Designed miniproteins, single chains, continued (3). Designs and how they scored, part 38

Each design is a single chain, and the fold is of that chain. pLDDT is the mean over its residues in the fold that is shown.

## One batch from the design tools (miniprotein)

Design m9294
Fold by ESMFold2-Fast:
Structure m9294 (fold): chain A 60 residues (1-60)
Amino acid sequence: PETLVFTRDIESENEDEAQAKANELAEAFAKAIPGARVVSVTVEKIGPTQYRATIEVEVA
């Protein structure tokens, strides 16, 4: 198995909204890659309305 890591900056009013957007992106990445599954989704605040999502996906 291989682990792929994706990062994306998200504009959101709060952490809960940013986490929801990050989860949506994680599912999109898992759907795009055959045999992939989401391992972790983390969100970090980087600005007043900016968050960084780090998404880990495992491929068979």
Scores: mean pLDDT 82

Design m9295
Fold by ESMFold2-Fast:
Structure m9295 (fold): chain A 62 residues (1-62)
Amino acid sequence: LEEAKDRAAELAEKRDVEGVYEAAKEIAKAGGKELVLGAGDNAIASGEKEIGEAMRKAAEEV
């Protein structure tokens, strides 16, 4: 879980939307679905809409 969080943060910094989606999906599968949804909402509120939407989509698919 922590390793997936670190990877998601790194990919978000690089704005790799596909990588963020895959990392967020792994976090959600590991029991972090609510965490991913919250992080996605925060990203959208901060202007990172594409990253935030990818995170929300990943959480909703698991």
Scores: mean pLDDT 75

Design m9296
Fold by ESMFold2-Fast:
Structure m9296 (fold): chain A 64 residues (1-64)
Amino acid sequence: SSAELVELGRRIRAGDAAALQQLRSDSQSAAEGIGRVLGLDETEVQKLAEALFQIELAELQKLV
């Protein structure tokens, strides 16, 4: 939900390493799911996971 994303963003802005690790884990899981559907290799999945993490982090930082 949007409220959960706002709270996650606040925790990350406060320097909560566990919140940042949760975002990384969620991005990795999303990339693996997409990779299975699209037939991506491990290198492509890792690049997608990093891209998703950076996009999600930037979007969460816009939520105040």
Scores: mean pLDDT 82

Design m9297
Fold by ESMFold2-Fast:
Structure m9297 (fold): chain A 94 residues (1-94)
Amino acid sequence: AAPAPPSMTPEQVAELQKIIDEGTELALSALRVMRQAEETLTAELVDQLNGLLQRLEHIAEVLEKYPDPRSQKVAQALRNLIAELRARQAELLG
């Protein structure tokens, strides 16, 4: 089958990769901070986690607007991670 009409320039492909890389780094940071908060709960770690979750939400929203199947898969993975981390944060604080 013919590929979908080319809606992305090489520059847009490079920008998408940069956004995916940023989302991946933020996801790893959020997992690390959650692990630290589960071991030693502090207000500073909770604040840091909230900031990371907000940034991850923004990255997922941006990725969802790209027509690339890889961006859709990464966006869905980030949405699933955000939901999991929010649930774990609620358990940690409740």
Scores: mean pLDDT 83

Design m9298
Fold by ESMFold2-Fast:
Structure m9298 (fold): chain A 81 residues (1-81)
Amino acid sequence: MKSIEEIVEEFREWALKKIDELAKKYNLTEEQKNIMEFYANLVIVHLKNLLSKTDDEEEKERLYEEAKQAFDDMLNYIIEE
């Protein structure tokens, strides 16, 4: 069974890769990247809280995918005109 720490680490790695891709594509400043990383950390805190309330692996996978989708949608919303 994946631990909460393992799921959160996978999310963090995915989020940092996403931020790096956007930084290269849109030539983001270090300050803008820091803001996106701060947002990723807020999503991680929320995800940890939700994961701690369930013992169902299918539910954990759903929460993980929802967190990834929400993060991706928010970043796209922020950077797109």
Scores: mean pLDDT 79

Design m9299
Fold by ESMFold2-Fast:
Structure m9299 (fold): chain A 85 residues (1-85)
Amino acid sequence: SMEELRRRLEELRRRQLELIERWKSVNITDIDFARKLTIQQFRILALLSSAWIHIDRGDLEAARRDLEEAERTLEEFEKMIQEAE
């Protein structure tokens, strides 16, 4: 349902914020690695924004695909941060 997708979107946004706070606590000196983290963060933001637009337009299938891709990208971002810790 639309309500379930909205709840999922909010949950992924919270997870992204928590990972950004964890990233801030890590001393990353490798500029290329920092760039990769920045790119992943922007990809997550773009996917969550796309999902929000699709929910607003009533395209629930497109929203679900965006949220599934956002979750996978977020898991990759979390793994990168864990490896830097």
Scores: mean pLDDT 86

Design m9300
Fold by ESMFold2-Fast:
Structure m9300 (fold): chain A 95 residues (1-95)
Amino acid sequence: GEKEKVLEIIEQTEKDLEGLEKYIEEKLENLEDEEETIELLEGAIKSLKDTIELLKELKKKTKDPEVLEKIDKVIKKIEELIKKIEEKIEELKEK
C-alpha cells in the first residue's frame, strides 16, 4: 500500500545518508584541494536540505503515527549531518 511505499523511501533515504557520511569522511581524510572539498560539502548541504523538504511533503501524505515518527527521526539525522558538515567547512576555512 501507500504506507509501504513511504517506508521504502524512508529506508532508502537512511541508506543514502550512511553512504554520503562515509563518502564525506573519505574526502576529508584524503584532502587534496581544500576549496574543491568545501564546494563539494556545500553541495551536500544543499542536497540534504532538499531531502528534508521531500520528507516534510511525505509527512503531509500520512496520518500513521509510526510512519510520522520514522520520518521525524530521519529529518533529525539529516539536520545533525548538516551541522557536522558546516562545522567541517568552518575548520577547513580556518587553515
Scores: mean pLDDT 82

Design m9301
Fold by ESMFold2-Fast:
Formats: sequence, structure tokens, C-alpha cells
Structure m9301 (fold): chain A 70 residues (1-70)
Amino acid sequence: MLSREELRREIAELQAEIRALAEERALSPEERASLERFIARVNWIVEHGSEEEVRLALEGLRALRERLRA
């Protein structure tokens, strides 16, 4: 199982990938605002949330990355 530190690292990497994909795909201003709200929420969870909340945030980021690739 991923440690909290490994989860934090993977989340940071996924956020960077997601932002790069959003720029490459030229998302609409509304889609971009929604994406940034989600990222801000994930960052808050990483700093203040439980290990379980961090794990769920990681799952959400992976799901978003797959959607942006499609």
C-alpha cells in the first residue's frame, strides 16, 4: 500500500500531468475553472485530510486524467 508520502508525491505528479493535458486540449474557461476547483480541493485534502481522504483524492485525480486523455 502507498505510504502518505508516496501518495503526496503521486498526487503532485498527477496534478502536473492533468494541468499539462488541460493546456494541450485547450479546455473551455468553464472546464478550466472546474478543474482548478478540483485541484484546490485535493491540495486542501493533502494538507488537512486523513490518509483515506488522500487515497480517495488520488483515485479522483486518476479518473480525471483518464477522462482528459479520452
Scores: mean pLDDT 79

Design m9302
Fold by ESMFold2-Fast:
Structure m9302 (fold): chain A 106 residues (1-106)
Amino acid sequence: DPEKLAQLKEIEKRLEPKLRELAEKLGLDFEELKKNTGNLVQLALELLHHAMLESDPELYSEAVRALVEDDEALLEKLYAQSDPLQQEALRLAKEVNEATRPLRNR
């Protein structure tokens, strides 16, 4: 679909630099993560997983659920419980999820 591909490229142009910066802050190889995930949503979720790796796995599951369900109250609660890198990862995952939603749910 050429229209969806063009929209995805614009989203990538805007969000990929932010995801790259977060990956560098987390000590991760961005190019390797990009190859392994294949799309921005999975890439953002991998960064969120790495930011929360030392936390309870349920915290990561709650964050994914809140993003999928657009549960703003739960996202704010999880954000308040997070460290600065986890907060940045959660914010970027939300931005990617919101930007790509029309391409996935249309």
Scores: mean pLDDT 78

Design m9303
Fold by ESMFold2-Fast:
Structure m9303 (fold): chain A 75 residues (1-75)
Amino acid sequence: SVEEGLRLYKEERYEEAIEKFEEVPDDPTALMHRGVAYVKLGRLEEAIEDFQKAASVASPNMARGIDEAIEQIKA
């Protein structure tokens, strides 16, 4: 669940958080946090894919933050 994934993410247990976020693949909050978890694990290609998908389903305000995150990874 998103809640369980967020708890694991806060504990810096990124691989376990990713597993829980995979259960909710179309949730923009889960996609965003899974993307950040992938960045922390050095899985940048997977992180970019999650951020791009999150941006496609997010509100305009959330999409702005996601676009900035993608730019930081590509820089």
Scores: mean pLDDT 78

Design m9304
Fold by ESMFold2-Fast:
Structure m9304 (fold): chain A 87 residues (1-87)
Amino acid sequence: MTEDDVQRAEQGLQVVQRYKETGSPLTTKELILLEYAFDYALNTGNKTSAQEIIDAYKEELKRTTDPEKDFMLRWRIVEMEKQLAKS
């Protein structure tokens, strides 16, 4: 990961905290930041943060009415859970 990738990952961790506090829907930009945060969590061995990101995706999946977002979240959750299980 580059220094720019780490900065985006830190922003993604702030998005997780905001989502836990407010429950406001995740935007496309925030989902991109969460992808960086997930990769960072796996690379640093922070399984707790990786699980919190998966949980945020699962919660967003329950709330979304966008079929494209639904499809993407389902696919990413499966892949993220596989990566976390291997770590």
Scores: mean pLDDT 84

Design m9305
Fold by ESMFold2-Fast:
Structure m9305 (fold): chain A 85 residues (1-85)
Amino acid sequence: EEEIRKLAEDYIKLAEKFLKALQEISRWVAERTSNPELRQRELRDANLSEEEKKELIRGIAETFASMLPEEKREAVLKAIEELLK
């Protein structure tokens, strides 16, 4: 159980870093694009609410967990859900 929780925590941390990188890219594109529709979309992605960030982090972490063997996948997914209440 402890190893499963640590793995879930690591996946959440990786998901947080990944989302931050995506938001930096979105901000970078928004500042430089001449397309107003793309700018508006990228600015939205850069300025997500805390709840929207949590949901994306959950989705990203669950995607990482989906690459695990079936035996560990379910337990890690449950731990991710518990940690991201």
Scores: mean pLDDT 82

Design m9306
Fold by ESMFold2-Fast:
Structure m9306 (fold): chain A 96 residues (1-96)
Amino acid sequence: SFEELLKLAQELGEIIAKVVKSGKPASEEEKKKIIEIARKIAEMLKPLVPEESEEILKLLEELEKKEKLTIEELKELAGKIDRALEKAADVLNAKA
């Protein structure tokens, strides 16, 4: 459901916003939660925007290998997800 997808994106955005406001890299717990939610978003996007979903999943594999996620890396992840969501909405609207 697109509504469920938007809810997950909102939850992810709230976690990232808290990390950005802290001025510190994400903790190990925050990193794990961010990656898990972002992976769910990417998998749900796969039927609508398979290329953008694949790019997000590849970025997540690289981020998992890092000890900490920086604010810059979190902003890049959020930006890619936002663009993929906009494209997915356009795909859904084109069929209506």
Scores: mean pLDDT 84

Design m9307
Fold by ESMFold2-Fast:
Structure m9307 (fold): chain A 94 residues (1-94)
Amino acid sequence: MVTEYKLDTEEKLKAFSEKLRELARETGQPAFEVKVDLGTTVRVEEFQVSPDRVATSYQYRYKDQPWITLSIFLRDLRSGETRAVGPPYVLVLK
């Protein structure tokens, strides 16, 4: 499943980043900050990486630039535990 939307207000940007901060806290990871302009587009993609694991990828881009990965989280479907693939990045206003 793929969801894309534009962070065209400060409130939308804050809400998106708070979701990633919650996932960082849940997985015991520090969150690093990336400065972006309003109008940044985000992409949330969920895909199955194995029979017992689902990955959720969080990406961003500005205008027609390439997609940049912010965070990947792996969920184990047997235990229900979530793990971060490295420390997540969150978006903050420039």
Scores: mean pLDDT 85

Design m9308
Fold by ESMFold2-Fast:
Structure m9308 (fold): chain A 85 residues (1-85)
Amino acid sequence: DEAVKLIEEGKRNGDIRGGFRKAVELLLKEGRISPEEAAVLTKIADSLVKNLENGEAQTGLDGKEFRLTEQEVADSLISLLKLHS
């Protein structure tokens, strides 16, 4: 899937936000998602990428702090796009 490849390429290049943007633009161009769906997807992706970029510690169920990895964010974004394709 070309959209998935764009996200994985973004992750490899240190620009996961750009990769996701290109994937959403591709789906819009192909008529696979609406502009309204693209706006929602972009907001969700922005939140995930901000958490990654800020390196903010999150508290797990075990009470330990952890940080999101690039792979976890990429996998979440890929799952989000697959739901709409």
Scores: mean pLDDT 72

Design m9309
Fold by ESMFold2-Fast:
Structure m9309 (fold): chain A 96 residues (1-96)
Amino acid sequence: MEEVRRRAEALRAAAEFEQYLKDIDKNPVEAGLKAAEALARMARHSPEIARQAVEHYADEVLKAVEVNGDTILDLLARESPEAAEAVREAVERAKA
């Protein structure tokens, strides 16, 4: 039942991602970096769940990128190209 395990791990990472994004206004640097780490873990287990999470929390993701800049994008590119791409797509949509 590998698929069920992968989904469960992605959902645990999604819960961490959501929790860190809720703290973004209180501690934007640390919370943003921890959210990026959780997103990278989420994408390793399910790129689709990671993409959906970025779309659902687009405003908070944009705040994290605005504060941390290239640090978040570099971290995501190293840990998960899929997570990096989802964040780039969200940034591009915000510019349009």
Scores: mean pLDDT 80

Design m9310
Fold by ESMFold2-Fast:
Structure m9310 (fold): chain A 102 residues (1-102)
Amino acid sequence: SAKLEAELAEDAELIAGTPAEELARRLAVMEAAERGRELARELGLPDREQQLYAAAGAALALMELGVPEEEAIERAIEWLRSNGLEATAEEIREAMRRLREA
């Protein structure tokens, strides 16, 4: 959803750096979210799971950028909640596990 993408871009800015580094972080997070969504689509999963995998992909990108795992998962839950979707930390961890296997 457009709102999820906007929140992903905003959260990437919370990692300290130069304007060029901020742009690179936003692009990395958004690209990881799209890869997650694409995997869910390829698996034939419904829209809820496509959003869940997008958020999980973004969380993995945040972890690569130095965000602690628990904080990255909390951000993923918040992004989904802002789009009217409730998800547990366990669901995010499972989606992250499947993305790492892909």
Scores: mean pLDDT 82

Design m9311
Fold by ESMFold2-Fast:
Structure m9311 (fold): chain A 56 residues (1-56)
Amino acid sequence: MEEEKLDRAYRYARELLLRGEVPTPEQLAEMTGVSPDLAREALRRAVDDLAREGKL
């Protein structure tokens, strides 16, 4: 299901960003097994959420 893949990529992106690592969408896609387009969306959401939460 696309929602499960997006959630996996989102959580992984969030964890990397909190560690000070900035993956490319392609790297995130390879690490999480999702498409690059889905990884890009997950990374965008993670960045937006963390910035809004004051964690970036």
Scores: mean pLDDT 80

Design m9312
Fold by ESMFold2-Fast:
Structure m9312 (fold): chain A 77 residues (1-77)
Amino acid sequence: SIDELRKEVEKLLKEGQEIIKQLESKGDLQTATKLQMDLGGVESIVKTHPNDEDSLKMALEMAKSIVEEGKKALEKL
């Protein structure tokens, strides 16, 4: 459902924000800044298209990619 898609995106947005904070605390400011901008894009999609299933599916895929990139960056530190 659309509500389930929104909950999954919001969960990943929160996870991404925590990863960004960890990257900043470890001095990887370049990756943190990139991921912060990318997360802002996901937040914008959810805010402007909160009831559009296709937009929320795109937001979900983007959020998953951002979280995975951040986790890989943290593993290297």
Scores: mean pLDDT 88

Design m9313
Fold by ESMFold2-Fast:
Structure m9313 (fold): chain A 81 residues (1-81)
Amino acid sequence: AEKLKEALREVGRKSHDQRDIISFLVSSESLKVVEETGETDVQKAIDKAIERVQQRYPYITRSLLEKAGEKVRKEVEELLE
């Protein structure tokens, strides 16, 4: 769980630095899901995060959130190796 939190935090920082606001929102919300629920599966944490982001920011399209989620998942999985 701790390594997943560190990976999500690093992906969020990188997304912020790159001005990728959607990926930043998805990674930050995924971190909150892991912290609140103890979720250890990267994809499940991201899927829950996308639902939460869409609820708070309905003007962000589902397609953009899913694309950002896939990017976050790939970067997190790379860091966990």
Scores: mean pLDDT 85

Design m9314
Fold by ESMFold2-Fast:
Structure m9314 (fold): chain A 96 residues (1-96)
Amino acid sequence: MEKEKEEEKKKAEEESYELGYKAGLNRLRGKESEEAKKEAEEYEAKAEELIEKYEEYKESLRRAYSLGKVFAESDEALRLMKEQVEKIEKESLLKK
């Protein structure tokens, strides 16, 4: 298909994903921080504006945004798990 439209769509999808990821991370952190909550709202607003701007790709952008949020949640869970595993490893080494 048209290379220009494919490039535009890909960049918009990447931006939408990144906004979703940032919104998701800040929403999770917003449980502990009002600043993070405000940042989440800002990224959510930017994502909605981007989707409206690229009406032709709105469903692809919405999917990218949703994937970003899901991966943000998964990454935070993995980070917490890694921290817990590191704690256990250190205790095991000390206790032998």
Scores: mean pLDDT 77

Design m9315
Fold by ESMFold2-Fast:
Structure m9315 (fold): chain A 95 residues (1-95)
Amino acid sequence: HMSVEEAAKQIENVLKAGIEISTDEDIRKKFEELLKKVEQAKSLPPEQAKKVLNETIDEGIKLAKEGIEKYKDDPEKVANFNAILEALEYIKSKM
């Protein structure tokens, strides 16, 4: 079982990786907005923080899938977005 603090830190690191690999401005901005949502969650009571972090993971998973489709002709980008997807699914399974 992962603590809210540990989950927030891991989600933050995964979303930062998403920003770094995203050459598409719209996808990058969406990752940046999710990162802001994680920062806001750190100031919430644990139960509210868990709800916001779970919502952020679900949005991040959708965004990673959008990235896979957007960069489908770039095997390295597809692999990187798949790594983000797997990392977010793992974090969700431990919350």
Scores: mean pLDDT 87

Design m9316
Fold by ESMFold2-Fast:
Structure m9316 (fold): chain A 111 residues (1-111)
Amino acid sequence: GMEEEIAKKLKDLKVEQEVVLESGFEVDLLLTKGDQKVYVEVKEPGTSSDAILAEIAAAYFYIPKDVRKVLLAYEGQLSDELKAYMESLGIEVIEAANVEEAVEALRKLIS
């Protein structure tokens, strides 16, 4: 999937895929640089807003509150209402048109 291609392009960072938390919840990517940790959920094109909302509600309540959380989606996939909901939960949103833009955005974020 998109997460696998992103991980291959970020090989200069410590990237962990399909990370299972102590809660049993699985996160697509964990990026580490020094003391910085970023949990990234990747959304494929065509994922419904209801499915995204359910996953966000479950995942981000189980992920530690002191860790940076990012939802990576294709450009135009997310509604304004869903973005506002994510922001209210302290979740950062990255929208990218392709894998290359996603990689650049993640590099800038953890730099």
Scores: mean pLDDT 76

Design m9317
Fold by ESMFold2-Fast:
Structure m9317 (fold): chain A 105 residues (1-105)
Amino acid sequence: MSLDTALMYLDLARALAEQGRLIEAAALALIAVEEFLETLGVKVEWRPITNLRDYAKQLAEIARKAGYDELARLVLEIADAALNGDGAGLLRALERLRRLIESLR
């Protein structure tokens, strides 16, 4: 998938977060990160994913192994904000993620 597709998923995630659909917004943001990592040629190998927290942890491990520590931190912050019902925190994390992805071309 292209960088443009990852950014489109982040725009959709922001819209869902603004509607209070925080878990769905976080899930889309994590999918955007996965697509971005694949665009960078990062090998993505999954263990069984049981929930949003597990998805975020596995994605953060993949990002960290590839040398993207800030991306790994943002993935965990997004999942934690959504799981805690922190809509404002989620919107801030999504904006930081968008800027980071745009800078890491």
Scores: mean pLDDT 83

Design m9318
Fold by ESMFold2-Fast:
Structure m9318 (fold): chain A 84 residues (1-84)
Amino acid sequence: MERLRELLREMAEERSKKFGKPVGEEHERRMEEILAAVAAALTPEQQEGLAEALRVLMELTKKGKSQEGIEKAQKIWEETLKKL
């Protein structure tokens, strides 16, 4: 959970810095709602897999390789779901 919270916060901060708009309470609330939904729906192992998929997506998107990032993130997520 903490890794997902940190990644979502980093994404919001990067977007805020790029567009010059501060991260508001509404964004913090939505992030906590997403994290609560993930905690209710996913196992700890699946939460870790989701965090890794998002990390790879963010890293490749920052390098201008968004399509590759999406494809690799999807593959990581699919492999995570198979690990029941």
Scores: mean pLDDT 73

Design m9319
Fold by ESMFold2-Fast:
Structure m9319 (fold): chain A 66 residues (1-66)
Amino acid sequence: HMEEELTPEQKAAIDAAIERLQTFSSAPLEKIREAVIEAAKNGATTPAQLVQETMRILAEEERARR
């Protein structure tokens, strides 16, 4: 089974992005974590790309709730 496709570099970038997002986002930690993982699956590879893509995902989810 190919359940984890993350490289050590991607894992470090994800961890860094989560820490950064926690400092300025009011979203629950679990929500941020899920969105960051989704951003990585969408091709984000650097912490900056992960933060940007995560913010986009969170905005889309808020739009879908309206």
Scores: mean pLDDT 74

Design m9320
Fold by ESMFold2-Fast:
Structure m9320 (fold): chain A 65 residues (1-65)
Amino acid sequence: AAAERRARFDARLEKVRPLRQKTIENLKKNNTPENKKVIDIGDKTEELARAGKVDEAREVIKTYG
């Protein structure tokens, strides 16, 4: 049950991932300094999430999200 619920969550994230990816690509297309900052912040958020630093990731999102 728990493993199946987790897998369902992962499936939903996979469904949403293409939308997020398109947003990032749209930001890259403009190639502005402002858009570069947004992309850089996104990369930092992913790195923090991978490191388990959820609190720091949330602070980054709060500032630039």
Scores: mean pLDDT 66

Design m9321
Fold by ESMFold2-Fast:
Structure m9321 (fold): chain A 72 residues (1-72)
Amino acid sequence: SALEAVKKNPNEETIKKALDEAGRLILQEKYEKAKEYLQAAYENSDKMSSKQASRLVGLVLLLTAEGVEFKP
């Protein structure tokens, strides 16, 4: 899975796939599962591009707007 991949081998490619899946899960209203993907990406923020970091922030803001608390 994208979650397993980013946890085992964090890099821009696995982070991209984790953020893509988090976005898809948010559109499906699967917020708790999306949070798991975003937390894994956040824990590897040192390995992401500035564009990926901006995307992570945007997805976290979407989660918090729906009442889901994100604690880094």
Scores: mean pLDDT 84

Design m9322
Fold by ESMFold2-Fast:
Structure m9322 (fold): chain A 95 residues (1-95)
Amino acid sequence: SHNQQLIGQVDDMIDSLTYMVNTDDLSDEERREGLEVLARQAEVLYRSSTDPKAKKLLKEIYQILKESLTSSDEERKKNLQKSIELLKEVRRIIS
C-alpha cells in the first residue's frame, strides 16, 4: 500500500542516518553525498505528504539535513540525531 511504501522509505532514512551517526570512518565525500541524497528524499516526501503534521516535520528534516552539509562535525552529529527523532515521529503519524 502507499502507507507501507512511505513507512519503508522513512525506515530506510532512519537506518541511513543512524549508520552515518555511528560510523566514524566515512569520508567527507561519502558523508556529503549521502546527506545530499537524504535531503532530496526528505524534500520529495514533504512535497507529496498530505498529512499536515508529517509535512511540517518532513520540511524541518529537509532543512536540518541541508544545514548539515555545511556544519561542523559536532553540530552535524547533533543535527542528524534530531533528524532521526523527527523521522521516528513521522513514522508514528503515518503508521
Scores: mean pLDDT 86

Design m9323
Fold by ESMFold2-Fast:
Structure m9323 (fold): chain A 69 residues (1-69)
Amino acid sequence: MSETQKNLKENIFKLTGKELSDEELDAILAKYDKDGDGTLSDDEWEAMLLDADKDGDGGITLEEFRELI
């Protein structure tokens, strides 16, 4: 895995207690890595979290991350 992909996987695990597949992580990165540098900026990460939090209760589930792809 790339370093960015590993960091994304670890951050999602910390938030949800579950892991995404490598293909799901790549799909999320392709969608949110707007500058194409292979990393997520703080702004891109925050935009992804806002998109994932569909219920607005501050809790983010693995399914909400899957809805991003």
Scores: mean pLDDT 71

Design m9324
Fold by ESMFold2-Fast:
Structure m9324 (fold): chain A 76 residues (1-76)
Amino acid sequence: SEAEIREIAEETMKKLEKIKEEAKKNNWSDKEVKIKMAEEVIAALRRIRPLLPPADAALVDAEIARLEAYLKELKA
């Protein structure tokens, strides 16, 4: 539902803000922040994916794959 997608988006935005706050407080590297944020975005997209029509789900699948590749490069 649209309400469920909105709830996931709002929850994810709050998590990303907490990551930024924690990173600033604990002097995390830019790389550590990017890894943590990418992991949270991937998790949110995976939760949203089953709520979407097939065409939109395919776009989300492509974005997840792109972010997973990005995350792999960051961890290398």
Scores: mean pLDDT 87

Design m9325
Fold by ESMFold2-Fast:
Structure m9325 (fold): chain A 119 residues (1-119)
Amino acid sequence: SELEEMVELAVERLEELGIPVDKDLLLASVQARVERNNLSGAEVALEVVHAALLEAYRYLVDNNGPKEAQDILAEELEKIARYYAGLPNPEIEELLKGGPEAVLEHFEEVLDKVKEALS
């Protein structure tokens, strides 16, 4: 499934950064929100990104990773959380108009910044 492929990509990218992720738990978490909130298209990709970045943030906090990397993830997670709360978020709204591919491209840009902060 496209969802499973997106989850596998997210896990692989985080593992390349040295951040371990339980793929089965990540997949289950994403599937639960997609079903509960009836998500489709770009919103499914956004939930994969949200769940993956949340796992990365928790790992870095728990392991005293660089504050710059934690702050990058926290800022991105806050934007997604505001959108999920129904609060105005023009950046996330514009990103979703670009479809799943735009959401996944943005995920790669966020991870590139995290990688630089981890160096």
Scores: mean pLDDT 90

Design m9326
Fold by ESMFold2-Fast:
Structure m9326 (fold): chain A 90 residues (1-90)
Amino acid sequence: MYYEKAYEAGLKSKEEGEKTLEELEKELEEFFKRYIELANSLNPDPEELEKIKEKLGDPLAYSTLENLEKALEKKKEEIRKGYEKGLEEA
């Protein structure tokens, strides 16, 4: 999903595509932040956790901040690669 959206952004003008890329990265960072917030909660909403895990891709066989950060970086890399591929094919 993120790769595909970034690819479509790359097919547009660089300025429009860069704005879309920034919006996708912000959305991803907000999901990451919300996941950490819920993980530190005593009573996290399991439905909301499931939705966030779906967006990030369940990054962890074990829940550590380090692995969450690595998963975020991997998703950002997917966004960047999609955008670059779109620019190449535009």
Scores: mean pLDDT 69

Design m9327
Fold by ESMFold2-Fast:
Order: sequence, then C-alpha cells, then structure tokens
Structure m9327 (fold): chain A 56 residues (1-56)
Amino acid sequence: MIEELVERMRKSMEENGASEEAIEAGVKALRDALEAGKSIDEAEGMGVRAVVLAGG
C-alpha cells in the first residue's frame, strides 16, 4: 500500500537523522510520485531527493 511505503521512508529518513520538515517533504514527494503511477524505485528516488533539497 502507498501508506506503507510512505511510513517506511519516514522511519528510514528519521533513523538517518533527517529533520522532521525534510522527512515530510520526502514523504509527500514519494506519495505524489506513487499516485502519479511512478515505479517504487523512482518514487523512492524522488522522495530521497526531496529530503536532501529540504534539508540542505
């Protein structure tokens, strides 16, 4: 489920020390990508990039 992938990403980024604001940006990007029909790998990549951009 999309929510399961979102929660996994949130937990993973939190464990890696990302700020809560950056994590929420990444989660939103992942969710939006999955809803747009992107692959899981592509959606995760977009989410990670959003975390990096929000945190730096």
Scores: mean pLDDT 78

